# Designed miniproteins, single chains, continued (5), part 88

Each design is a single chain, and the fold is of that chain. pLDDT is the mean over its residues in the fold that is shown.

## One batch from the design tools (miniprotein)

Design m19045
Fold by ESMFold2-Fast:
Structure m19045 (fold): chain A 76 residues (1-76)
Amino acid sequence: SEEEKLNYLFEFMKEVREKKIPLSEIPNLSVEDASLALILTGGMENQGLSVAELWSTLSEEERKTLLEAAEKLEKS
């Protein structure tokens, strides 16, 4: 489901932030896509928002970017 894909992406990006993994080392994501996903998911974590609450605040373009990033990570 889309919710499961987003939860996977958010947990992955949390690990990237905590371990300071270089964005260039993230498989199947461009540095640009990885950077945007890191910024958007970091904003949620810092504000203590749930996935559903963050999702409701995002634009359609931002939602599409996060879902595409999640799908690319699942295919690695």
Scores: mean pLDDT 73

Design m19046
Fold by ESMFold2-Fast:
Structure m19046 (fold): chain A 90 residues (1-90)
Amino acid sequence: SPALLEIATKAPRSVTLAYARYRLLNDEERIEKYGLELFTRVPGVGKEEAEAMLKHRKEHGPIKNPEEASKIPGVSLEDAKKVFEALEKA
């Protein structure tokens, strides 16, 4: 819901990353709708990278590793590793 998204985006960074990690692994429809705001809160991810990753999730399902994410246009392997490391530490 919009209320849950507002709580997630205003929460401490670690809680926001934990929520993003949970949504990245399941609940693809909600990630598509609200994922841009959540993903742009991950350290090292810009709006363009977040949009590219969300589009890839919609077309190909969950992104399982940094190497898979780096195949997305506009996403570097270094940025993908930062995203996955941040999500693991969430």
Scores: mean pLDDT 63

Design m19047
Fold by ESMFold2-Fast:
Structure m19047 (fold): chain A 71 residues (1-71)
Amino acid sequence: SDEELERRARRIQEKLKEKGIEISLETVKEVLKHEELVNALQRESVRRYLETGEALDGAELMLEAMKKLGL
């Protein structure tokens, strides 16, 4: 639902702001609507973690998704 999407987007935006990254709520919602891209990036994050032992955080995934979407 749109309310579920907004709730999730606000939570992500807040966590990004805590890390000093300011992204508009609309941009976060746009990224989350691209479910195939989000799922692909999550799979790549897991693959990298298994190879290097380094955990990618949600902020890094969000920035990579924005880059791939030209945002």
Scores: mean pLDDT 79

Design m19048
Fold by ESMFold2-Fast:
Order: sequence, then C-alpha cells, then structure tokens
Structure m19048 (fold): chain A 87 residues (1-87)
Amino acid sequence: SEREKILEEAERRLLALLLAAADEASRTHSPQQVAAIVAELQARVEAHMRALLAMDEAGASVEELREFAERALADLRATWAALSAQA
C-alpha cells in the first residue's frame, strides 16, 4: 500500500541519516563520544518510527504520514548538529 511505502521509505531515510552521522562522528569525535551520539540518534529514530506506526494505526492520512516523516528527518538532522557541536 501507499502507507507501507511511506513507512518503509521513512525508516530507510532515517537509518541512512543515522549511518551518515555515525560515519562523520567517527572522524571528528572520540570512540566514547561516538557511542553516546549514536545511542541518542538511534533512540530518536526508534521513537519517530513508533510514532509513525501509531499514526498509521490511528488512521492518519498519507499526507499526515509524509509530513511527520519529513519533520522526523529534520529533527534527526538538528539533533545530530547539536550533539556534534557539544562534543
């Protein structure tokens, strides 16, 4: 379904962002800092995916799911930027 495609694409994009952030962090931060950054970003990916699944189960529209996915990606990018600046 279109909903399944949106959920699969959101998960793929969030995981790709996490992987890219982990790779960048590994070049600029200590191993301990990288582990902390990855753990925080992973927790946020999991929380965003749980929220998307809950929205789907509650009957959210395809448009609402897409909008949330874009906000989740923006949140993950902003979180990475903040964590990178602090470490």
Scores: mean pLDDT 87

Design m19049
Fold by ESMFold2-Fast:
Structure m19049 (fold): chain A 87 residues (1-87)
Amino acid sequence: QTNAKDFVLEQLKKVKDEGVRNGLIAILNDPSLSDKQKLYLVTILLMPEAAKIAFPDLPEDLFNKIRFGKLTPADIAALTAWLKSLP
């Protein structure tokens, strides 16, 4: 599990937008989010197509922005809110 999280953190360092990169890292380190909610983010970042099947309530526009590396700081806030809405 640690190795998968470290791999995701390494991939996030390659995100060109510093605000988006730092926002995604902040979600993974947010103590108000459960490990299960953080695993959902890891799944979406590593396997977006499989994640969309597993999480049909994930907004299509947000999914496409994750898949194509087009996230904005506003999308990070929306993604965080969506993760917190999950059981």
Scores: mean pLDDT 73

Design m19050
Fold by ESMFold2-Fast:
Structure m19050 (fold): chain A 83 residues (1-83)
Amino acid sequence: PAPLRVRLSTIEADLEDGDVLRLEMRADGTVKLYDPETGELIAEAKADVPVEGIGSVVVENGKLTGRIGDGRQRAEVTGEVKK
């Protein structure tokens, strides 16, 4: 079957092109984005489709793209960043 696609609510944070964030999503669709070096919480969001897991997203041209989950439940993640 086609991979799951998850859209995040708009992220309000001072993010630049090339920034990589660790993403954690809960079964209820609550999403937290962390700095992978420091573990600092950068932003919170909501997913349109809840996929429990951990992943990474990259910022490019005001958009977030990445993946979440492991071998059993994987999804493509997209979102928009506002400064």
Scores: mean pLDDT 79

Design m19051
Fold by ESMFold2-Fast:
Structure m19051 (fold): chain A 89 residues (1-89)
Amino acid sequence: MVARLEEEIARLRAEMEEIAANAEDPEAARARLLELYRELARLYRELAERTPDPERAEYYRALAVVLEARIEGVETPEAREAGAYLEAR
């Protein structure tokens, strides 16, 4: 299961990179990125719950929190803290 989740996450991240780099319509690009963020947040939450490693669980939770904040358009202190944690790794 884990390998499949990791592969799906890698695929979605690659799509996000391409959309961000080649945005011809900013509105359409934003809508598509929000859809990808939603999918990624769900997958990262699954990984956080399934991994027995507390460090990896925290890493995946931080990723999900950041993505969830972007989906809602809210920059919470929790999301900023999660982002700082990810940047420090």
Scores: mean pLDDT 74

Design m19052
Fold by ESMFold2-Fast:
Structure m19052 (fold): chain A 70 residues (1-70)
Amino acid sequence: MELIEEVKKLFEEGATVREIADYIKKTYGLTKEQELELDYYEAMAAMAEWLGDKDLALKVLVEAVKKISS
């Protein structure tokens, strides 16, 4: 739950989707399967960011954190 607040803060401070995804990987010590799943969400969030939908990009990153932590 606290990691979600850190992800939001990083995004507000101008961190890229890639930088935030790397932060999640470092913080959680993911398995290969979890890392592949995060890579999928990272690609979706990066696409949303490229299209100018920053709200969707953040929502996708938050969903990735929730799914990995459950």
Scores: mean pLDDT 79

Design m19053
Fold by ESMFold2-Fast:
Structure m19053 (fold): chain A 69 residues (1-69)
Amino acid sequence: SHDRAVTLLDQARTYFDKGKSYSSQGDYSTAISYYHQAIDLTRQAADLLGVEPDTSFLDDQIQQIQQQQ
């Protein structure tokens, strides 16, 4: 389960980076989609590890974009 959790966290980091890239380009809908995917993967990894997921930064990024338009 630990190796699976590490794989999920690596995928979450990739989706987070893609979200940042699209946000920088002004494609907010695609950025939000990638941030949601990163959150979901982080939550799955946290469940496998028996810990609480730290998604506060991703939630803040989504909220900032939604306030922008």
Scores: mean pLDDT 79

Design m19054
Fold by ESMFold2-Fast:
Structure m19054 (fold): chain A 78 residues (1-78)
Amino acid sequence: GPKITVVFDDGSELVVDTSLSAEELAEKLKEHYAKIGKPKSDEELIKTAENILKGARIALEKGITKVTEAELAYLVSF
């Protein structure tokens, strides 16, 4: 499916396929957040995955293929 690169606050990157379910993305986020020293609960990971997928679809519609975690949070606020 359509892919976007998400840049996290530590500067690490994850390529996200927007065709994934929130549950599938949450599993990838679990590994990533653990690696960067910011482990999250399963409930937080699902919520984060839902927000990333929503924001990523909006960004891709605007032709944006690389976004920060903060930019995604902003996009889902409106």
Scores: mean pLDDT 83

Design m19055
Fold by ESMFold2-Fast:
Structure m19055 (fold): chain A 94 residues (1-94)
Amino acid sequence: SLEDKEKVLVEGLGKIGKVLKEYGFATDEVERILKEGYLRLMDLLDAGASVEEIRAELERTLAEIKEAHPDMPEEAVERIEEIIEETVRRLEEV
């Protein structure tokens, strides 16, 4: 359902935020990027967007975080990429 997809996306973004906090990148700018990403994802769900379109939006959110913090460790980026893959996989199951 739409509600189940929203829950999956909220959980995925929450996990991304947790990784950023663990590495010391829980800045106001990152919080804004995540909030704007959430709003874009909700608009996509309401529009009946494909899982591929939702993946692209999650990847865009990560790209914006990397642009804000180019000094982010590769390990942190890899953990976020893993969360995106898990989130997309879970989205296909609901």
Scores: mean pLDDT 88

Design m19056
Fold by ESMFold2-Fast:
Structure m19056 (fold): chain A 96 residues (1-96)
Amino acid sequence: DIVLSPELVEEIKKREEELLKKVEELKKEAEEKGKYDEMRFEILEMVARLTLEVAKELGLDVTERLKASVDRLLKEGKLSEEQAKRLYELIDKVAK
């Protein structure tokens, strides 16, 4: 269990609010255009990026957890092999 300072909790909440607004906009666009698969990938890329940035600021390594999530989504057919490869490259690049 991680005990976060009040300042870190506030920063996480602000980033969650921004992410939720972006997700809402993408969901609406996908519903209007029937592009749910494109929306799913864009949301996953945003979540992975945000998670890596927050984890880096907190001194946490989340690379294995994110890769496991990508593997699961690939196995479930929710990501293409190309999309999974792009997410792995993003994780490796941001984690360095």
Scores: mean pLDDT 70

Design m19057
Fold by ESMFold2-Fast:
Structure m19057 (fold): chain A 90 residues (1-90)
Amino acid sequence: SDEELEELVELSKKTKVPVLRVNNKEEAEANIRTIAKGFGVSEETARRLYDILLRAPNMDAALRAAMSFMIAKGAGESEEEALKMAERSA
């Protein structure tokens, strides 16, 4: 939703992971679509993963979260379980 995209834009201004920063909702939506295609997940799951990555304390934590998500999905875990594993790894 527009409200969720606005929240991601505001979160991106505070992120400790500069490469993930976006200037507007269109850029946030583009990042969500890129994540959705890359991981083979719904845009809703990609949005939630992007939120987790933006909240990471540093780049290494963001990479661990993304890797944990990818490993869980590759192992046949649900999108919800993969998101939980990503959040725990950040």
Scores: mean pLDDT 88

Design m19058
Fold by ESMFold2-Fast:
Structure m19058 (fold): chain A 60 residues (1-60)
Amino acid sequence: MITAEEAQKIAQERASGLDTEEALREVALWLAEQGLLDREEAESGDGGELLERIRSVVKD
């Protein structure tokens, strides 16, 4: 599990210049590389689905 602050930093680093859905997908793909999300979950769904998946990992 990572913090919301860490997730936001990753989004800024990897998704600078992307829209919200693209930014969330980049964060989700990074989390999948860390083994914190399923890769299929990181590659599928819309921004709302990606946000919920990310939130399940960065729970405070």
Scores: mean pLDDT 70

Design m19059
Fold by ESMFold2-Fast:
Structure m19059 (fold): chain A 70 residues (1-70)
Amino acid sequence: SVEEKAQELVDKVKKWFDSNPNWSRDEMIGAMSREVQRYVERHKLTREDFPILQKAVNEIMDYIDSLVEK
């Protein structure tokens, strides 16, 4: 499902951040943005899928914020 694919994106990006503790906020946002673009192209997301993708992006951003404040 689109929800499962979105969760895979979230999990993949969080794993990258955990593996790269020296990354800045900007580097993490850059990595997320590139992967989101590839994800949309790879899975041929439709307009109806965008709210699910936006929720995934928000979850990733919250995770980035949690890492930067330590």
Scores: mean pLDDT 80

Design m19060
Fold by ESMFold2-Fast:
Structure m19060 (fold): chain A 73 residues (1-73)
Amino acid sequence: SPEQVADDLIAEIKKLTEEVKKASGKEREVNIQRLEGLIYIAEVLIDRGELTPEQAERLKNAIEEAKKIIDEL
């Protein structure tokens, strides 16, 4: 379901954001690319409008935190 996919995406985005913060060099670059890919998928899912307001908010918050971390690197 879209809700289950959203929960899985939130967990993966949060995990990969932490891995980006801890990595350096080429490992960081690869993890940033993966994180950007997940952000893109998540934004497409939100745009479909099939999520509950609570799920959409949680996913948007995870995306915003990830973007903030990428921008601070």
Scores: mean pLDDT 85

Design m19061
Fold by ESMFold2-Fast:
Structure m19061 (fold): chain A 66 residues (1-66)
Amino acid sequence: DPNSEKGRKLADEGAEADARGDYDTAIELYKQASEYYSKSPKLSDKINAVAARLNAIALEVDRELA
């Protein structure tokens, strides 16, 4: 499924950006990953979409509270 594949790639890129401290890029990539996963018909990808969105929100909250 193209949306599943794109979501996974974006989530992986988001995690790499997060690991190197590029938080703005990580937030954008996690948000995009969530969007693509949400377009997948697979229930597992709906869970992946929620996880990606939560990762983005966690980074946004940390940035607001710093």
Scores: mean pLDDT 86

Design m19062
Fold by ESMFold2-Fast:
Structure m19062 (fold): chain A 80 residues (1-80)
Amino acid sequence: SEAETLGLRAREIARRQGWSEEEAERVGRAAREAVERAEELNLSEGQRADFLGRLGQAVADAKSAEEAVANIHAVVREYE
């Protein structure tokens, strides 16, 4: 699924940032769950594209795994 693919991608990005395996798994899971939540919200195609872009930026801008997870949760909250 797209959620699984994006979760794995977020986990890979976290690993490249030098964060621990446990931290990378947490970031990947948060990203996967965020995409699954977006599917439940029945976003339009444009809203989904904007959501995914913001989700990617939330991970990219984070200085720690904990910040990445918090940023991901904040993005989801803004669409609820």
Scores: mean pLDDT 84

Design m19063
Fold by ESMFold2-Fast:
Structure m19063 (fold): chain A 70 residues (1-70)
Amino acid sequence: SEASKKADEIAAAVEAEFAKLKADPSMSKEEIVEALEIIRDQVEKALPTLSAEDQARLKALLDKLIAEAK
């Protein structure tokens, strides 16, 4: 569905941004976590337009990446 496609695009964008943040030697772990929290806030604004399954998936992805950054 279009909603699932949108969720896939958001997931891919979040993972790509996390990879860029990790590759930047000037970024501290705290700064990476702060950047991911901003991304989380932006994603949460889009969640009501997605299915419950896609909402759960994106929340789990962000929780995982923030935990990995800590």
Scores: mean pLDDT 84

Design m19064
Fold by ESMFold2-Fast:
Structure m19064 (fold): chain A 96 residues (1-96)
Amino acid sequence: MEEERKKKEYEEAVEIVFEYLKTALKKRLPDIELTPEDLEQIRKVAKEIAERAAELSRLVAEEGRTLPEEERVPFAKEVQDTIDALAAAMRAKAAA
């Protein structure tokens, strides 16, 4: 049942990231309602973040190495930059 477990864990990770991104965007854009198109874009980003997090976890577990700072720091910045970019894009669309 390892295959079923991995699929479930991946789906749960995507949902956790998706809800986290929605909450972060609502804090930045409290007066803006997210459209279905916005939600689809957030979900796409959530999948990308979840896949990247899983790959980094795999490198640590399978290769027995600690995650280097050069991989850890850029990933954290990438997530923050992605949230800021999504917020800016949604704000610009609402203003148009």
Scores: mean pLDDT 70

Design m19065
Fold by ESMFold2-Fast:
Structure m19065 (fold): chain A 84 residues (1-84)
Amino acid sequence: AAIAQQNKENEEGAAAAEAGLAAAVKKIREVAKDDEEVHKKADELEKKAAEAKKLKDPAKSYEELADVFNEAGELLKKVEEEKK
């Protein structure tokens, strides 16, 4: 019972992290339009998210997606702080 509930929470968390990552990456690309290095980092984050989604373990998938989302948030913050 507890495992099934935890897996559902992990799947919902992973879906939320994926949606948040997609929004963050889109904003990073919009804010840093002319920064090829930042766009390359955004591409790497999208690739990491795609690999995390292939994980069959909901807990590991959520953990990896949450980590990638956190990395995207940090990159977005850095890009916005460097905004001219």
Scores: mean pLDDT 77

Design m19066
Fold by ESMFold2-Fast:
Formats: sequence, structure tokens, C-alpha cells
Structure m19066 (fold): chain A 92 residues (1-92)
Amino acid sequence: SSEIRQLVSLYTGAMLRIMLASVDEAIKILKDFLEKMGYEVEIKQLGDGVYKVTVKNKKTGETIEEELRTVDDVRKFLKKVTDAKLKELKKE
């Protein structure tokens, strides 16, 4: 699937950029990536370096929500959402 190839390429680029980023930059990279993959992204800063991120798949209506504090949290969340998108694309 061309969609799966595009997802893998975009995921690899986003993960590499996140590894070198601050938390604030990592959150921006996460948002940009997920919006390109057809997600609606809402980010709320809860204070003291905590970000509440809510993502909705525009095609399926699936919603995923997490609190992110570190670059490692951002990386794990990106992987989690990408895994969900891969499962969607494989069911097509």
C-alpha cells in the first residue's frame, strides 16, 4: 500500500527529528506529523511541563488521549498512534 509506505517514511523522519528536539519542539513535530496523517490534534498545556494531547482519526472517529511530559513520552505516543493508523490501513 502506498499509504503505508508514506506513513513509514513520515514516521521515520518525525522520530529522528523528535530525538534531537526539546519537549516543546517534539510536541510541534508530533502535531505536524499527525495532522499530515489525517488526525485532528488538540494540545492543552496543563502547567509545569505537562501537555495533554488528544488526537482524533478523521476517517474512523477513533480518539487517543495521553499526558506527555518528556521527549520519550512524545516518542511513545507517536509510536502508539502510528501503530493504530497501521492497523486501520491493513483492515482496508
Scores: mean pLDDT 83

Design m19067
Fold by ESMFold2-Fast:
Structure m19067 (fold): chain A 94 residues (1-94)
Amino acid sequence: PLSAEEFRAEFERLSRRMIETLAETYNLSEEQVALLRELAEEVLDRLVEDPSHATLRAALEAMRRRLLEAGIPESVARAFVTLLGAAALELLER
């Protein structure tokens, strides 16, 4: 099992790479990229406090709502939620 510090470091590394890939693939604006980073940090903070599947599910749903409210395309929101969720789940199961 990962320590809280190891979990944070790995999540930040994976989310950063993921956001860079999405920004290049979908030609995201600097404002959109900043939002993805903010929401990824919010998910991370919630998981560090409560590393449970229930908290992950709730955090990802909150992130999805915020992305759609901000006008992020459904395809981008779905890709980000799916990839970040998979990465978080793998780290929680270590």
Scores: mean pLDDT 86

Design m19068
Fold by ESMFold2-Fast:
Order: structure tokens, then C-alpha cells, then sequence
Structure m19068 (fold): chain A 74 residues (1-74)
């Protein structure tokens, strides 16, 4: 079960990273050692831009976690 969870988490994280990399002002997105999506901005962001980016990252991470949980329960 842990093996399946890890595989599903990795697949969803990769999809999340692709989605984040398409956001305006993002130079690249990658998956960290904990399977979280990390975005690198093209330039230093303003406080407002940083808050918007962090909000979108949080939403994408939550959606990925919900998809993994749903697949694990089915």
C-alpha cells in the first residue's frame, strides 16, 4: 500500500509541477525531496505577486493530495 501511495503521489506531483511551470512569472517548477512542487520565479516578486503565487501553489498541492487520497480509497 505504501508503494502504491508513493507512486500515485509522484505522478500527481509531476502533473502539478507541469501546471505550475505554465504560470506567468514562473521560470521553472520542480518536485522537492518531499514530493512538493517548488516554483522558481523569473524575477524577484512583489509581496502581492508572491502571495498570489503561494496561493496557487497551495491550491495545486491540495488538489494533488485530494486526487491521491481518492485513488487510494478506490
Amino acid sequence: MDELYQKLKEEESQEGAKEVSKLPGVASAEIDDEGRVVATPERPLSDEELEELLRRLEEIQKEMEEKVEKKMKE
Scores: mean pLDDT 73

Design m19069
Fold by ESMFold2-Fast:
Structure m19069 (fold): chain A 55 residues (1-55)
Amino acid sequence: APPLFEFEVSEEDGVVTVEIRNRETGELVDVVTAPTREEALGKASERAGELAGRA
């Protein structure tokens, strides 16, 4: 089964940060930032796809 990730979203000073965590271990695997929530979640989703591994 592909790994499951959790996104933690925070917003400060017009910057949206999304922390990508491994749902099983809770380990922080990557962080993405963008000026909007939509863009930050888009970047996080793409990164999570890469981290889930393409064969």
Scores: mean pLDDT 77

Design m19070
Fold by ESMFold2-Fast:
Structure m19070 (fold): chain A 78 residues (1-78)
Amino acid sequence: MLSPEEVEQIVAGAEAGLADLRKAVAEHKATGSVSPQTLANLFTAVALQIVAAEIGGADPETVARLREEYTRLAKEAD
């Protein structure tokens, strides 16, 4: 298991990644200017960060919240 400090940093990274992804999805829905590859890369990066947080021992409620936001954004991108 990662240290609590390392887990906090990974969770912070996932939150930042979700913020970037949220902006990209909003831009994609509004203008269509975001490339499919850019969206795929952002979704993949965030998914890996969420998995890292879970494996690292982040609070299950925190992991559930991150996954819920990810799933919501994935539905919005469709």
Scores: mean pLDDT 83

Design m19071
Fold by ESMFold2-Fast:
Structure m19071 (fold): chain A 62 residues (1-62)
Amino acid sequence: KTELIHKVSLLLIEKGLKPDDLIDIETAIEILKEAGVPESVIEELRKKGEKLTAKEVIDLLL
């Protein structure tokens, strides 16, 4: 769990995203897949609608 949070956080920073920045759901899914997040967590993300903040992406991993 902690290592996935760290990897997702690094990918968000690498893409220039701040905690309050809105991310398209497709972009968030790509970041999570790149970080190796399980499909079950990605499906929870898909239920959040079309956009969410970078902070909300991290909160899904907590």
Scores: mean pLDDT 76

Design m19072
Fold by ESMFold2-Fast:
Structure m19072 (fold): chain A 61 residues (1-61)
Amino acid sequence: SLTSAAGTIGAAARHDALAAGADEAAAQKVSDMVANATREGASQEEISAAGRAAAQEAGVG
């Protein structure tokens, strides 16, 4: 389901954000944005863009 996929993709985005130097709050924000986009049926490109935008706003990369 999109909910299940959102959890998996969000968790992966959180892990990647932490690896890039994000703190827990920033990593959670990236995870939440990516998970929300996935639940809304966004394309892979849109989901990736949302994650990058959230990471940049949080000061990571």
Scores: mean pLDDT 77

Design m19073
Fold by ESMFold2-Fast:
Structure m19073 (fold): chain A 66 residues (1-66)
Amino acid sequence: SQIYRVTVLEDNGAFDFGEGAVKKGTVLLLSDVRTTSDGELVGTNVATGHPVLVDPAKVEVERVAP
């Protein structure tokens, strides 16, 4: 599955539904990334297995694996 590296550039740029709000400067690896109807991204945090909601305006996203 495709893996994305998400670098959180601002506070509240990502929310992990198991861990809570992701701190600015955190780097996440997400699988199964989809765009929501509201233009946000949703993926699965590879480290925790929890869903993560991402604001694309507040993060840097890079494709790193197929």
Scores: mean pLDDT 84

Design m19074
Fold by ESMFold2-Fast:
Structure m19074 (fold): chain A 74 residues (1-74)
Amino acid sequence: MLSDEETIETVMAILSTLSPGQQLQFVRWLAREAIASTDPKRQARMLAILERAAARFGDPELEAILAETRRALA
C-alpha cells in the first residue's frame, strides 16, 4: 500500500507527462470522484492531489476546479 504522499507524488509525476488538456480532464474526473465519495479519508486524499496539482501547475482553471470542489465538500 502506498502512503498518501507516495500516491500524490506518483500522480503528480504522471500528470507532468500529460498535455494541459489531459491534465484538466483528469482533474475534473478526480474532483467529481471526490464529491461523490462517501469515505472521508478517500475524499481528503483526492482533495490533497487536487491541491498539489493546482499549486504545481499554476493553471487558473485547475485553481477554479479546486475552489469549486472545496465549496461542494463544505
Scores: mean pLDDT 79

Design m19075
Fold by ESMFold2-Fast:
Structure m19075 (fold): chain A 68 residues (1-68)
Amino acid sequence: SLEEKLAEILEEIERIFEENKDASLVEQGLLAAKKVEELTADLPAADQQALTSAAFAYIQGLLDERQA
């Protein structure tokens, strides 16, 4: 399901941030964004847009938390 795929993507985002915690926040965000694109590349356009929107909002939330 789309919900299960989103959960998988969010877990992978958290993993990337944890594995790259010594990198800049810009680098962490770019690596996470690239992974979201890879995980959604083969999906229908509507599903890709919904998942990338949610995933990028999540990435921004993590970046904001770490900048505070």
Scores: mean pLDDT 85

Design m19076
Fold by ESMFold2-Fast:
Structure m19076 (fold): chain A 55 residues (1-55)
Amino acid sequence: MSVEEQIARLEAAVRQLSAVLSREEVIAFLRHEASEETNPAVREYLERRIAELEA
């Protein structure tokens, strides 16, 4: 899967989860994804999204 495809998949997942989960639960999901991610570009995207949600 390309970086663009991984980010698109994560954006779709965040959008779907945000409709049914709390902000705290979405942040926990993103932190888990970041801990498992080995691609630096995808990890940077995840860390930025976490920071945006925590602000």
Scores: mean pLDDT 81

Design m19077
Fold by ESMFold2-Fast:
Structure m19077 (fold): chain A 91 residues (1-91)
Amino acid sequence: SALDSIQAVLDAGQLHSDGLAAYKAGNYQEAIAKYTAAIDAGDNLFKFTSYYYIGEAYKKLGNTQKAVEYYKKSAEIMNSKKILEEAEKVE
């Protein structure tokens, strides 16, 4: 239902788990769809991992250009987290 779809989009943890299961099963297009939905849900905790596995899935599909694009997005999220960690660092 539409309500179930909205709830799934808001549950980034569930979408992340579904994406990883699809990736491990070799269902790379499904993995991309699930990880993209997790990113769209706005959960910062899974965003780095979601971008990374989208890159891995594109690489498995032979789309090297998209793989590099998503690896870079994953790296950018890591840099942002490091900047936040440095800002919160006591001396």
Scores: mean pLDDT 76

Design m19078
Fold by ESMFold2-Fast:
Structure m19078 (fold): chain A 80 residues (1-80)
Amino acid sequence: SEKDETILLARIIALSSEAQLTIKLANKQGNQDIQKQAQQILDIVDKAKELLKQGNYDEAKKLIDQATDKLQEVQKQIKA
């Protein structure tokens, strides 16, 4: 539905912004491992966008949830 699509699109936008901020922070710290992990999160988000455009909301949500979990784990590594 349009409502479900809007919610998933908002989550994609938020994840993209947070992942890009994480890349910038990792670059300032010289942390190539965190930068690579944040880039992998962006790649998952891009795949979710393609699935969303195809109307595959269930698979898009699954990838968005996966990207969210990975981003949280990467952010914990920065704080440690």
Scores: mean pLDDT 86

Design m19079
Fold by ESMFold2-Fast:
Structure m19079 (fold): chain A 87 residues (1-87)
Amino acid sequence: KKVKLIGYEGDVSLQGDTVVITLPEVDPDKTYVAVVLGYRDGHVVHVEMAESPASKQVRIKLSEEMLNGDIDRLEVSVVEQPAAPVL
């Protein structure tokens, strides 16, 4: 089943059960929170979030509820956390 991906200005892809977000710019002093919203019939039915240290790609593995439900659309965003420490 093809699901519509709506992402931020960078590249977003679905690889198997994992949303892969490629950041255009990476600040090593920041962390990144990926947020995936699953929609069914115009309603948000699932929310997945993953925090990632500074890297070119942020990956978030989707739950079975995101993949096996009647999810019509996935909306992906990335939030930069300037106050988070670099590890």
Scores: mean pLDDT 68

Design m19080
Fold by ESMFold2-Fast:
Structure m19080 (fold): chain A 66 residues (1-66)
Amino acid sequence: MEEVVQELIQMLKEMLSKTDDAEIEKLYNKIKEFLDKAVEEGKITPEQAETWKQMIDDVYELKKRR
């Protein structure tokens, strides 16, 4: 679980550092896929993944509007 949180933080930081829309969308999709995979592998619960996806959606929308 802690490793999943660390990976999530790193991907979020990388997404925030990007200025290209294509790279931002790529990382956004990668983060969502990573969370889905973490649920499938039993590393986090579906409820935890849903909460984190909501937070990421907010960050993504803010970043896209710039």
Scores: mean pLDDT 78

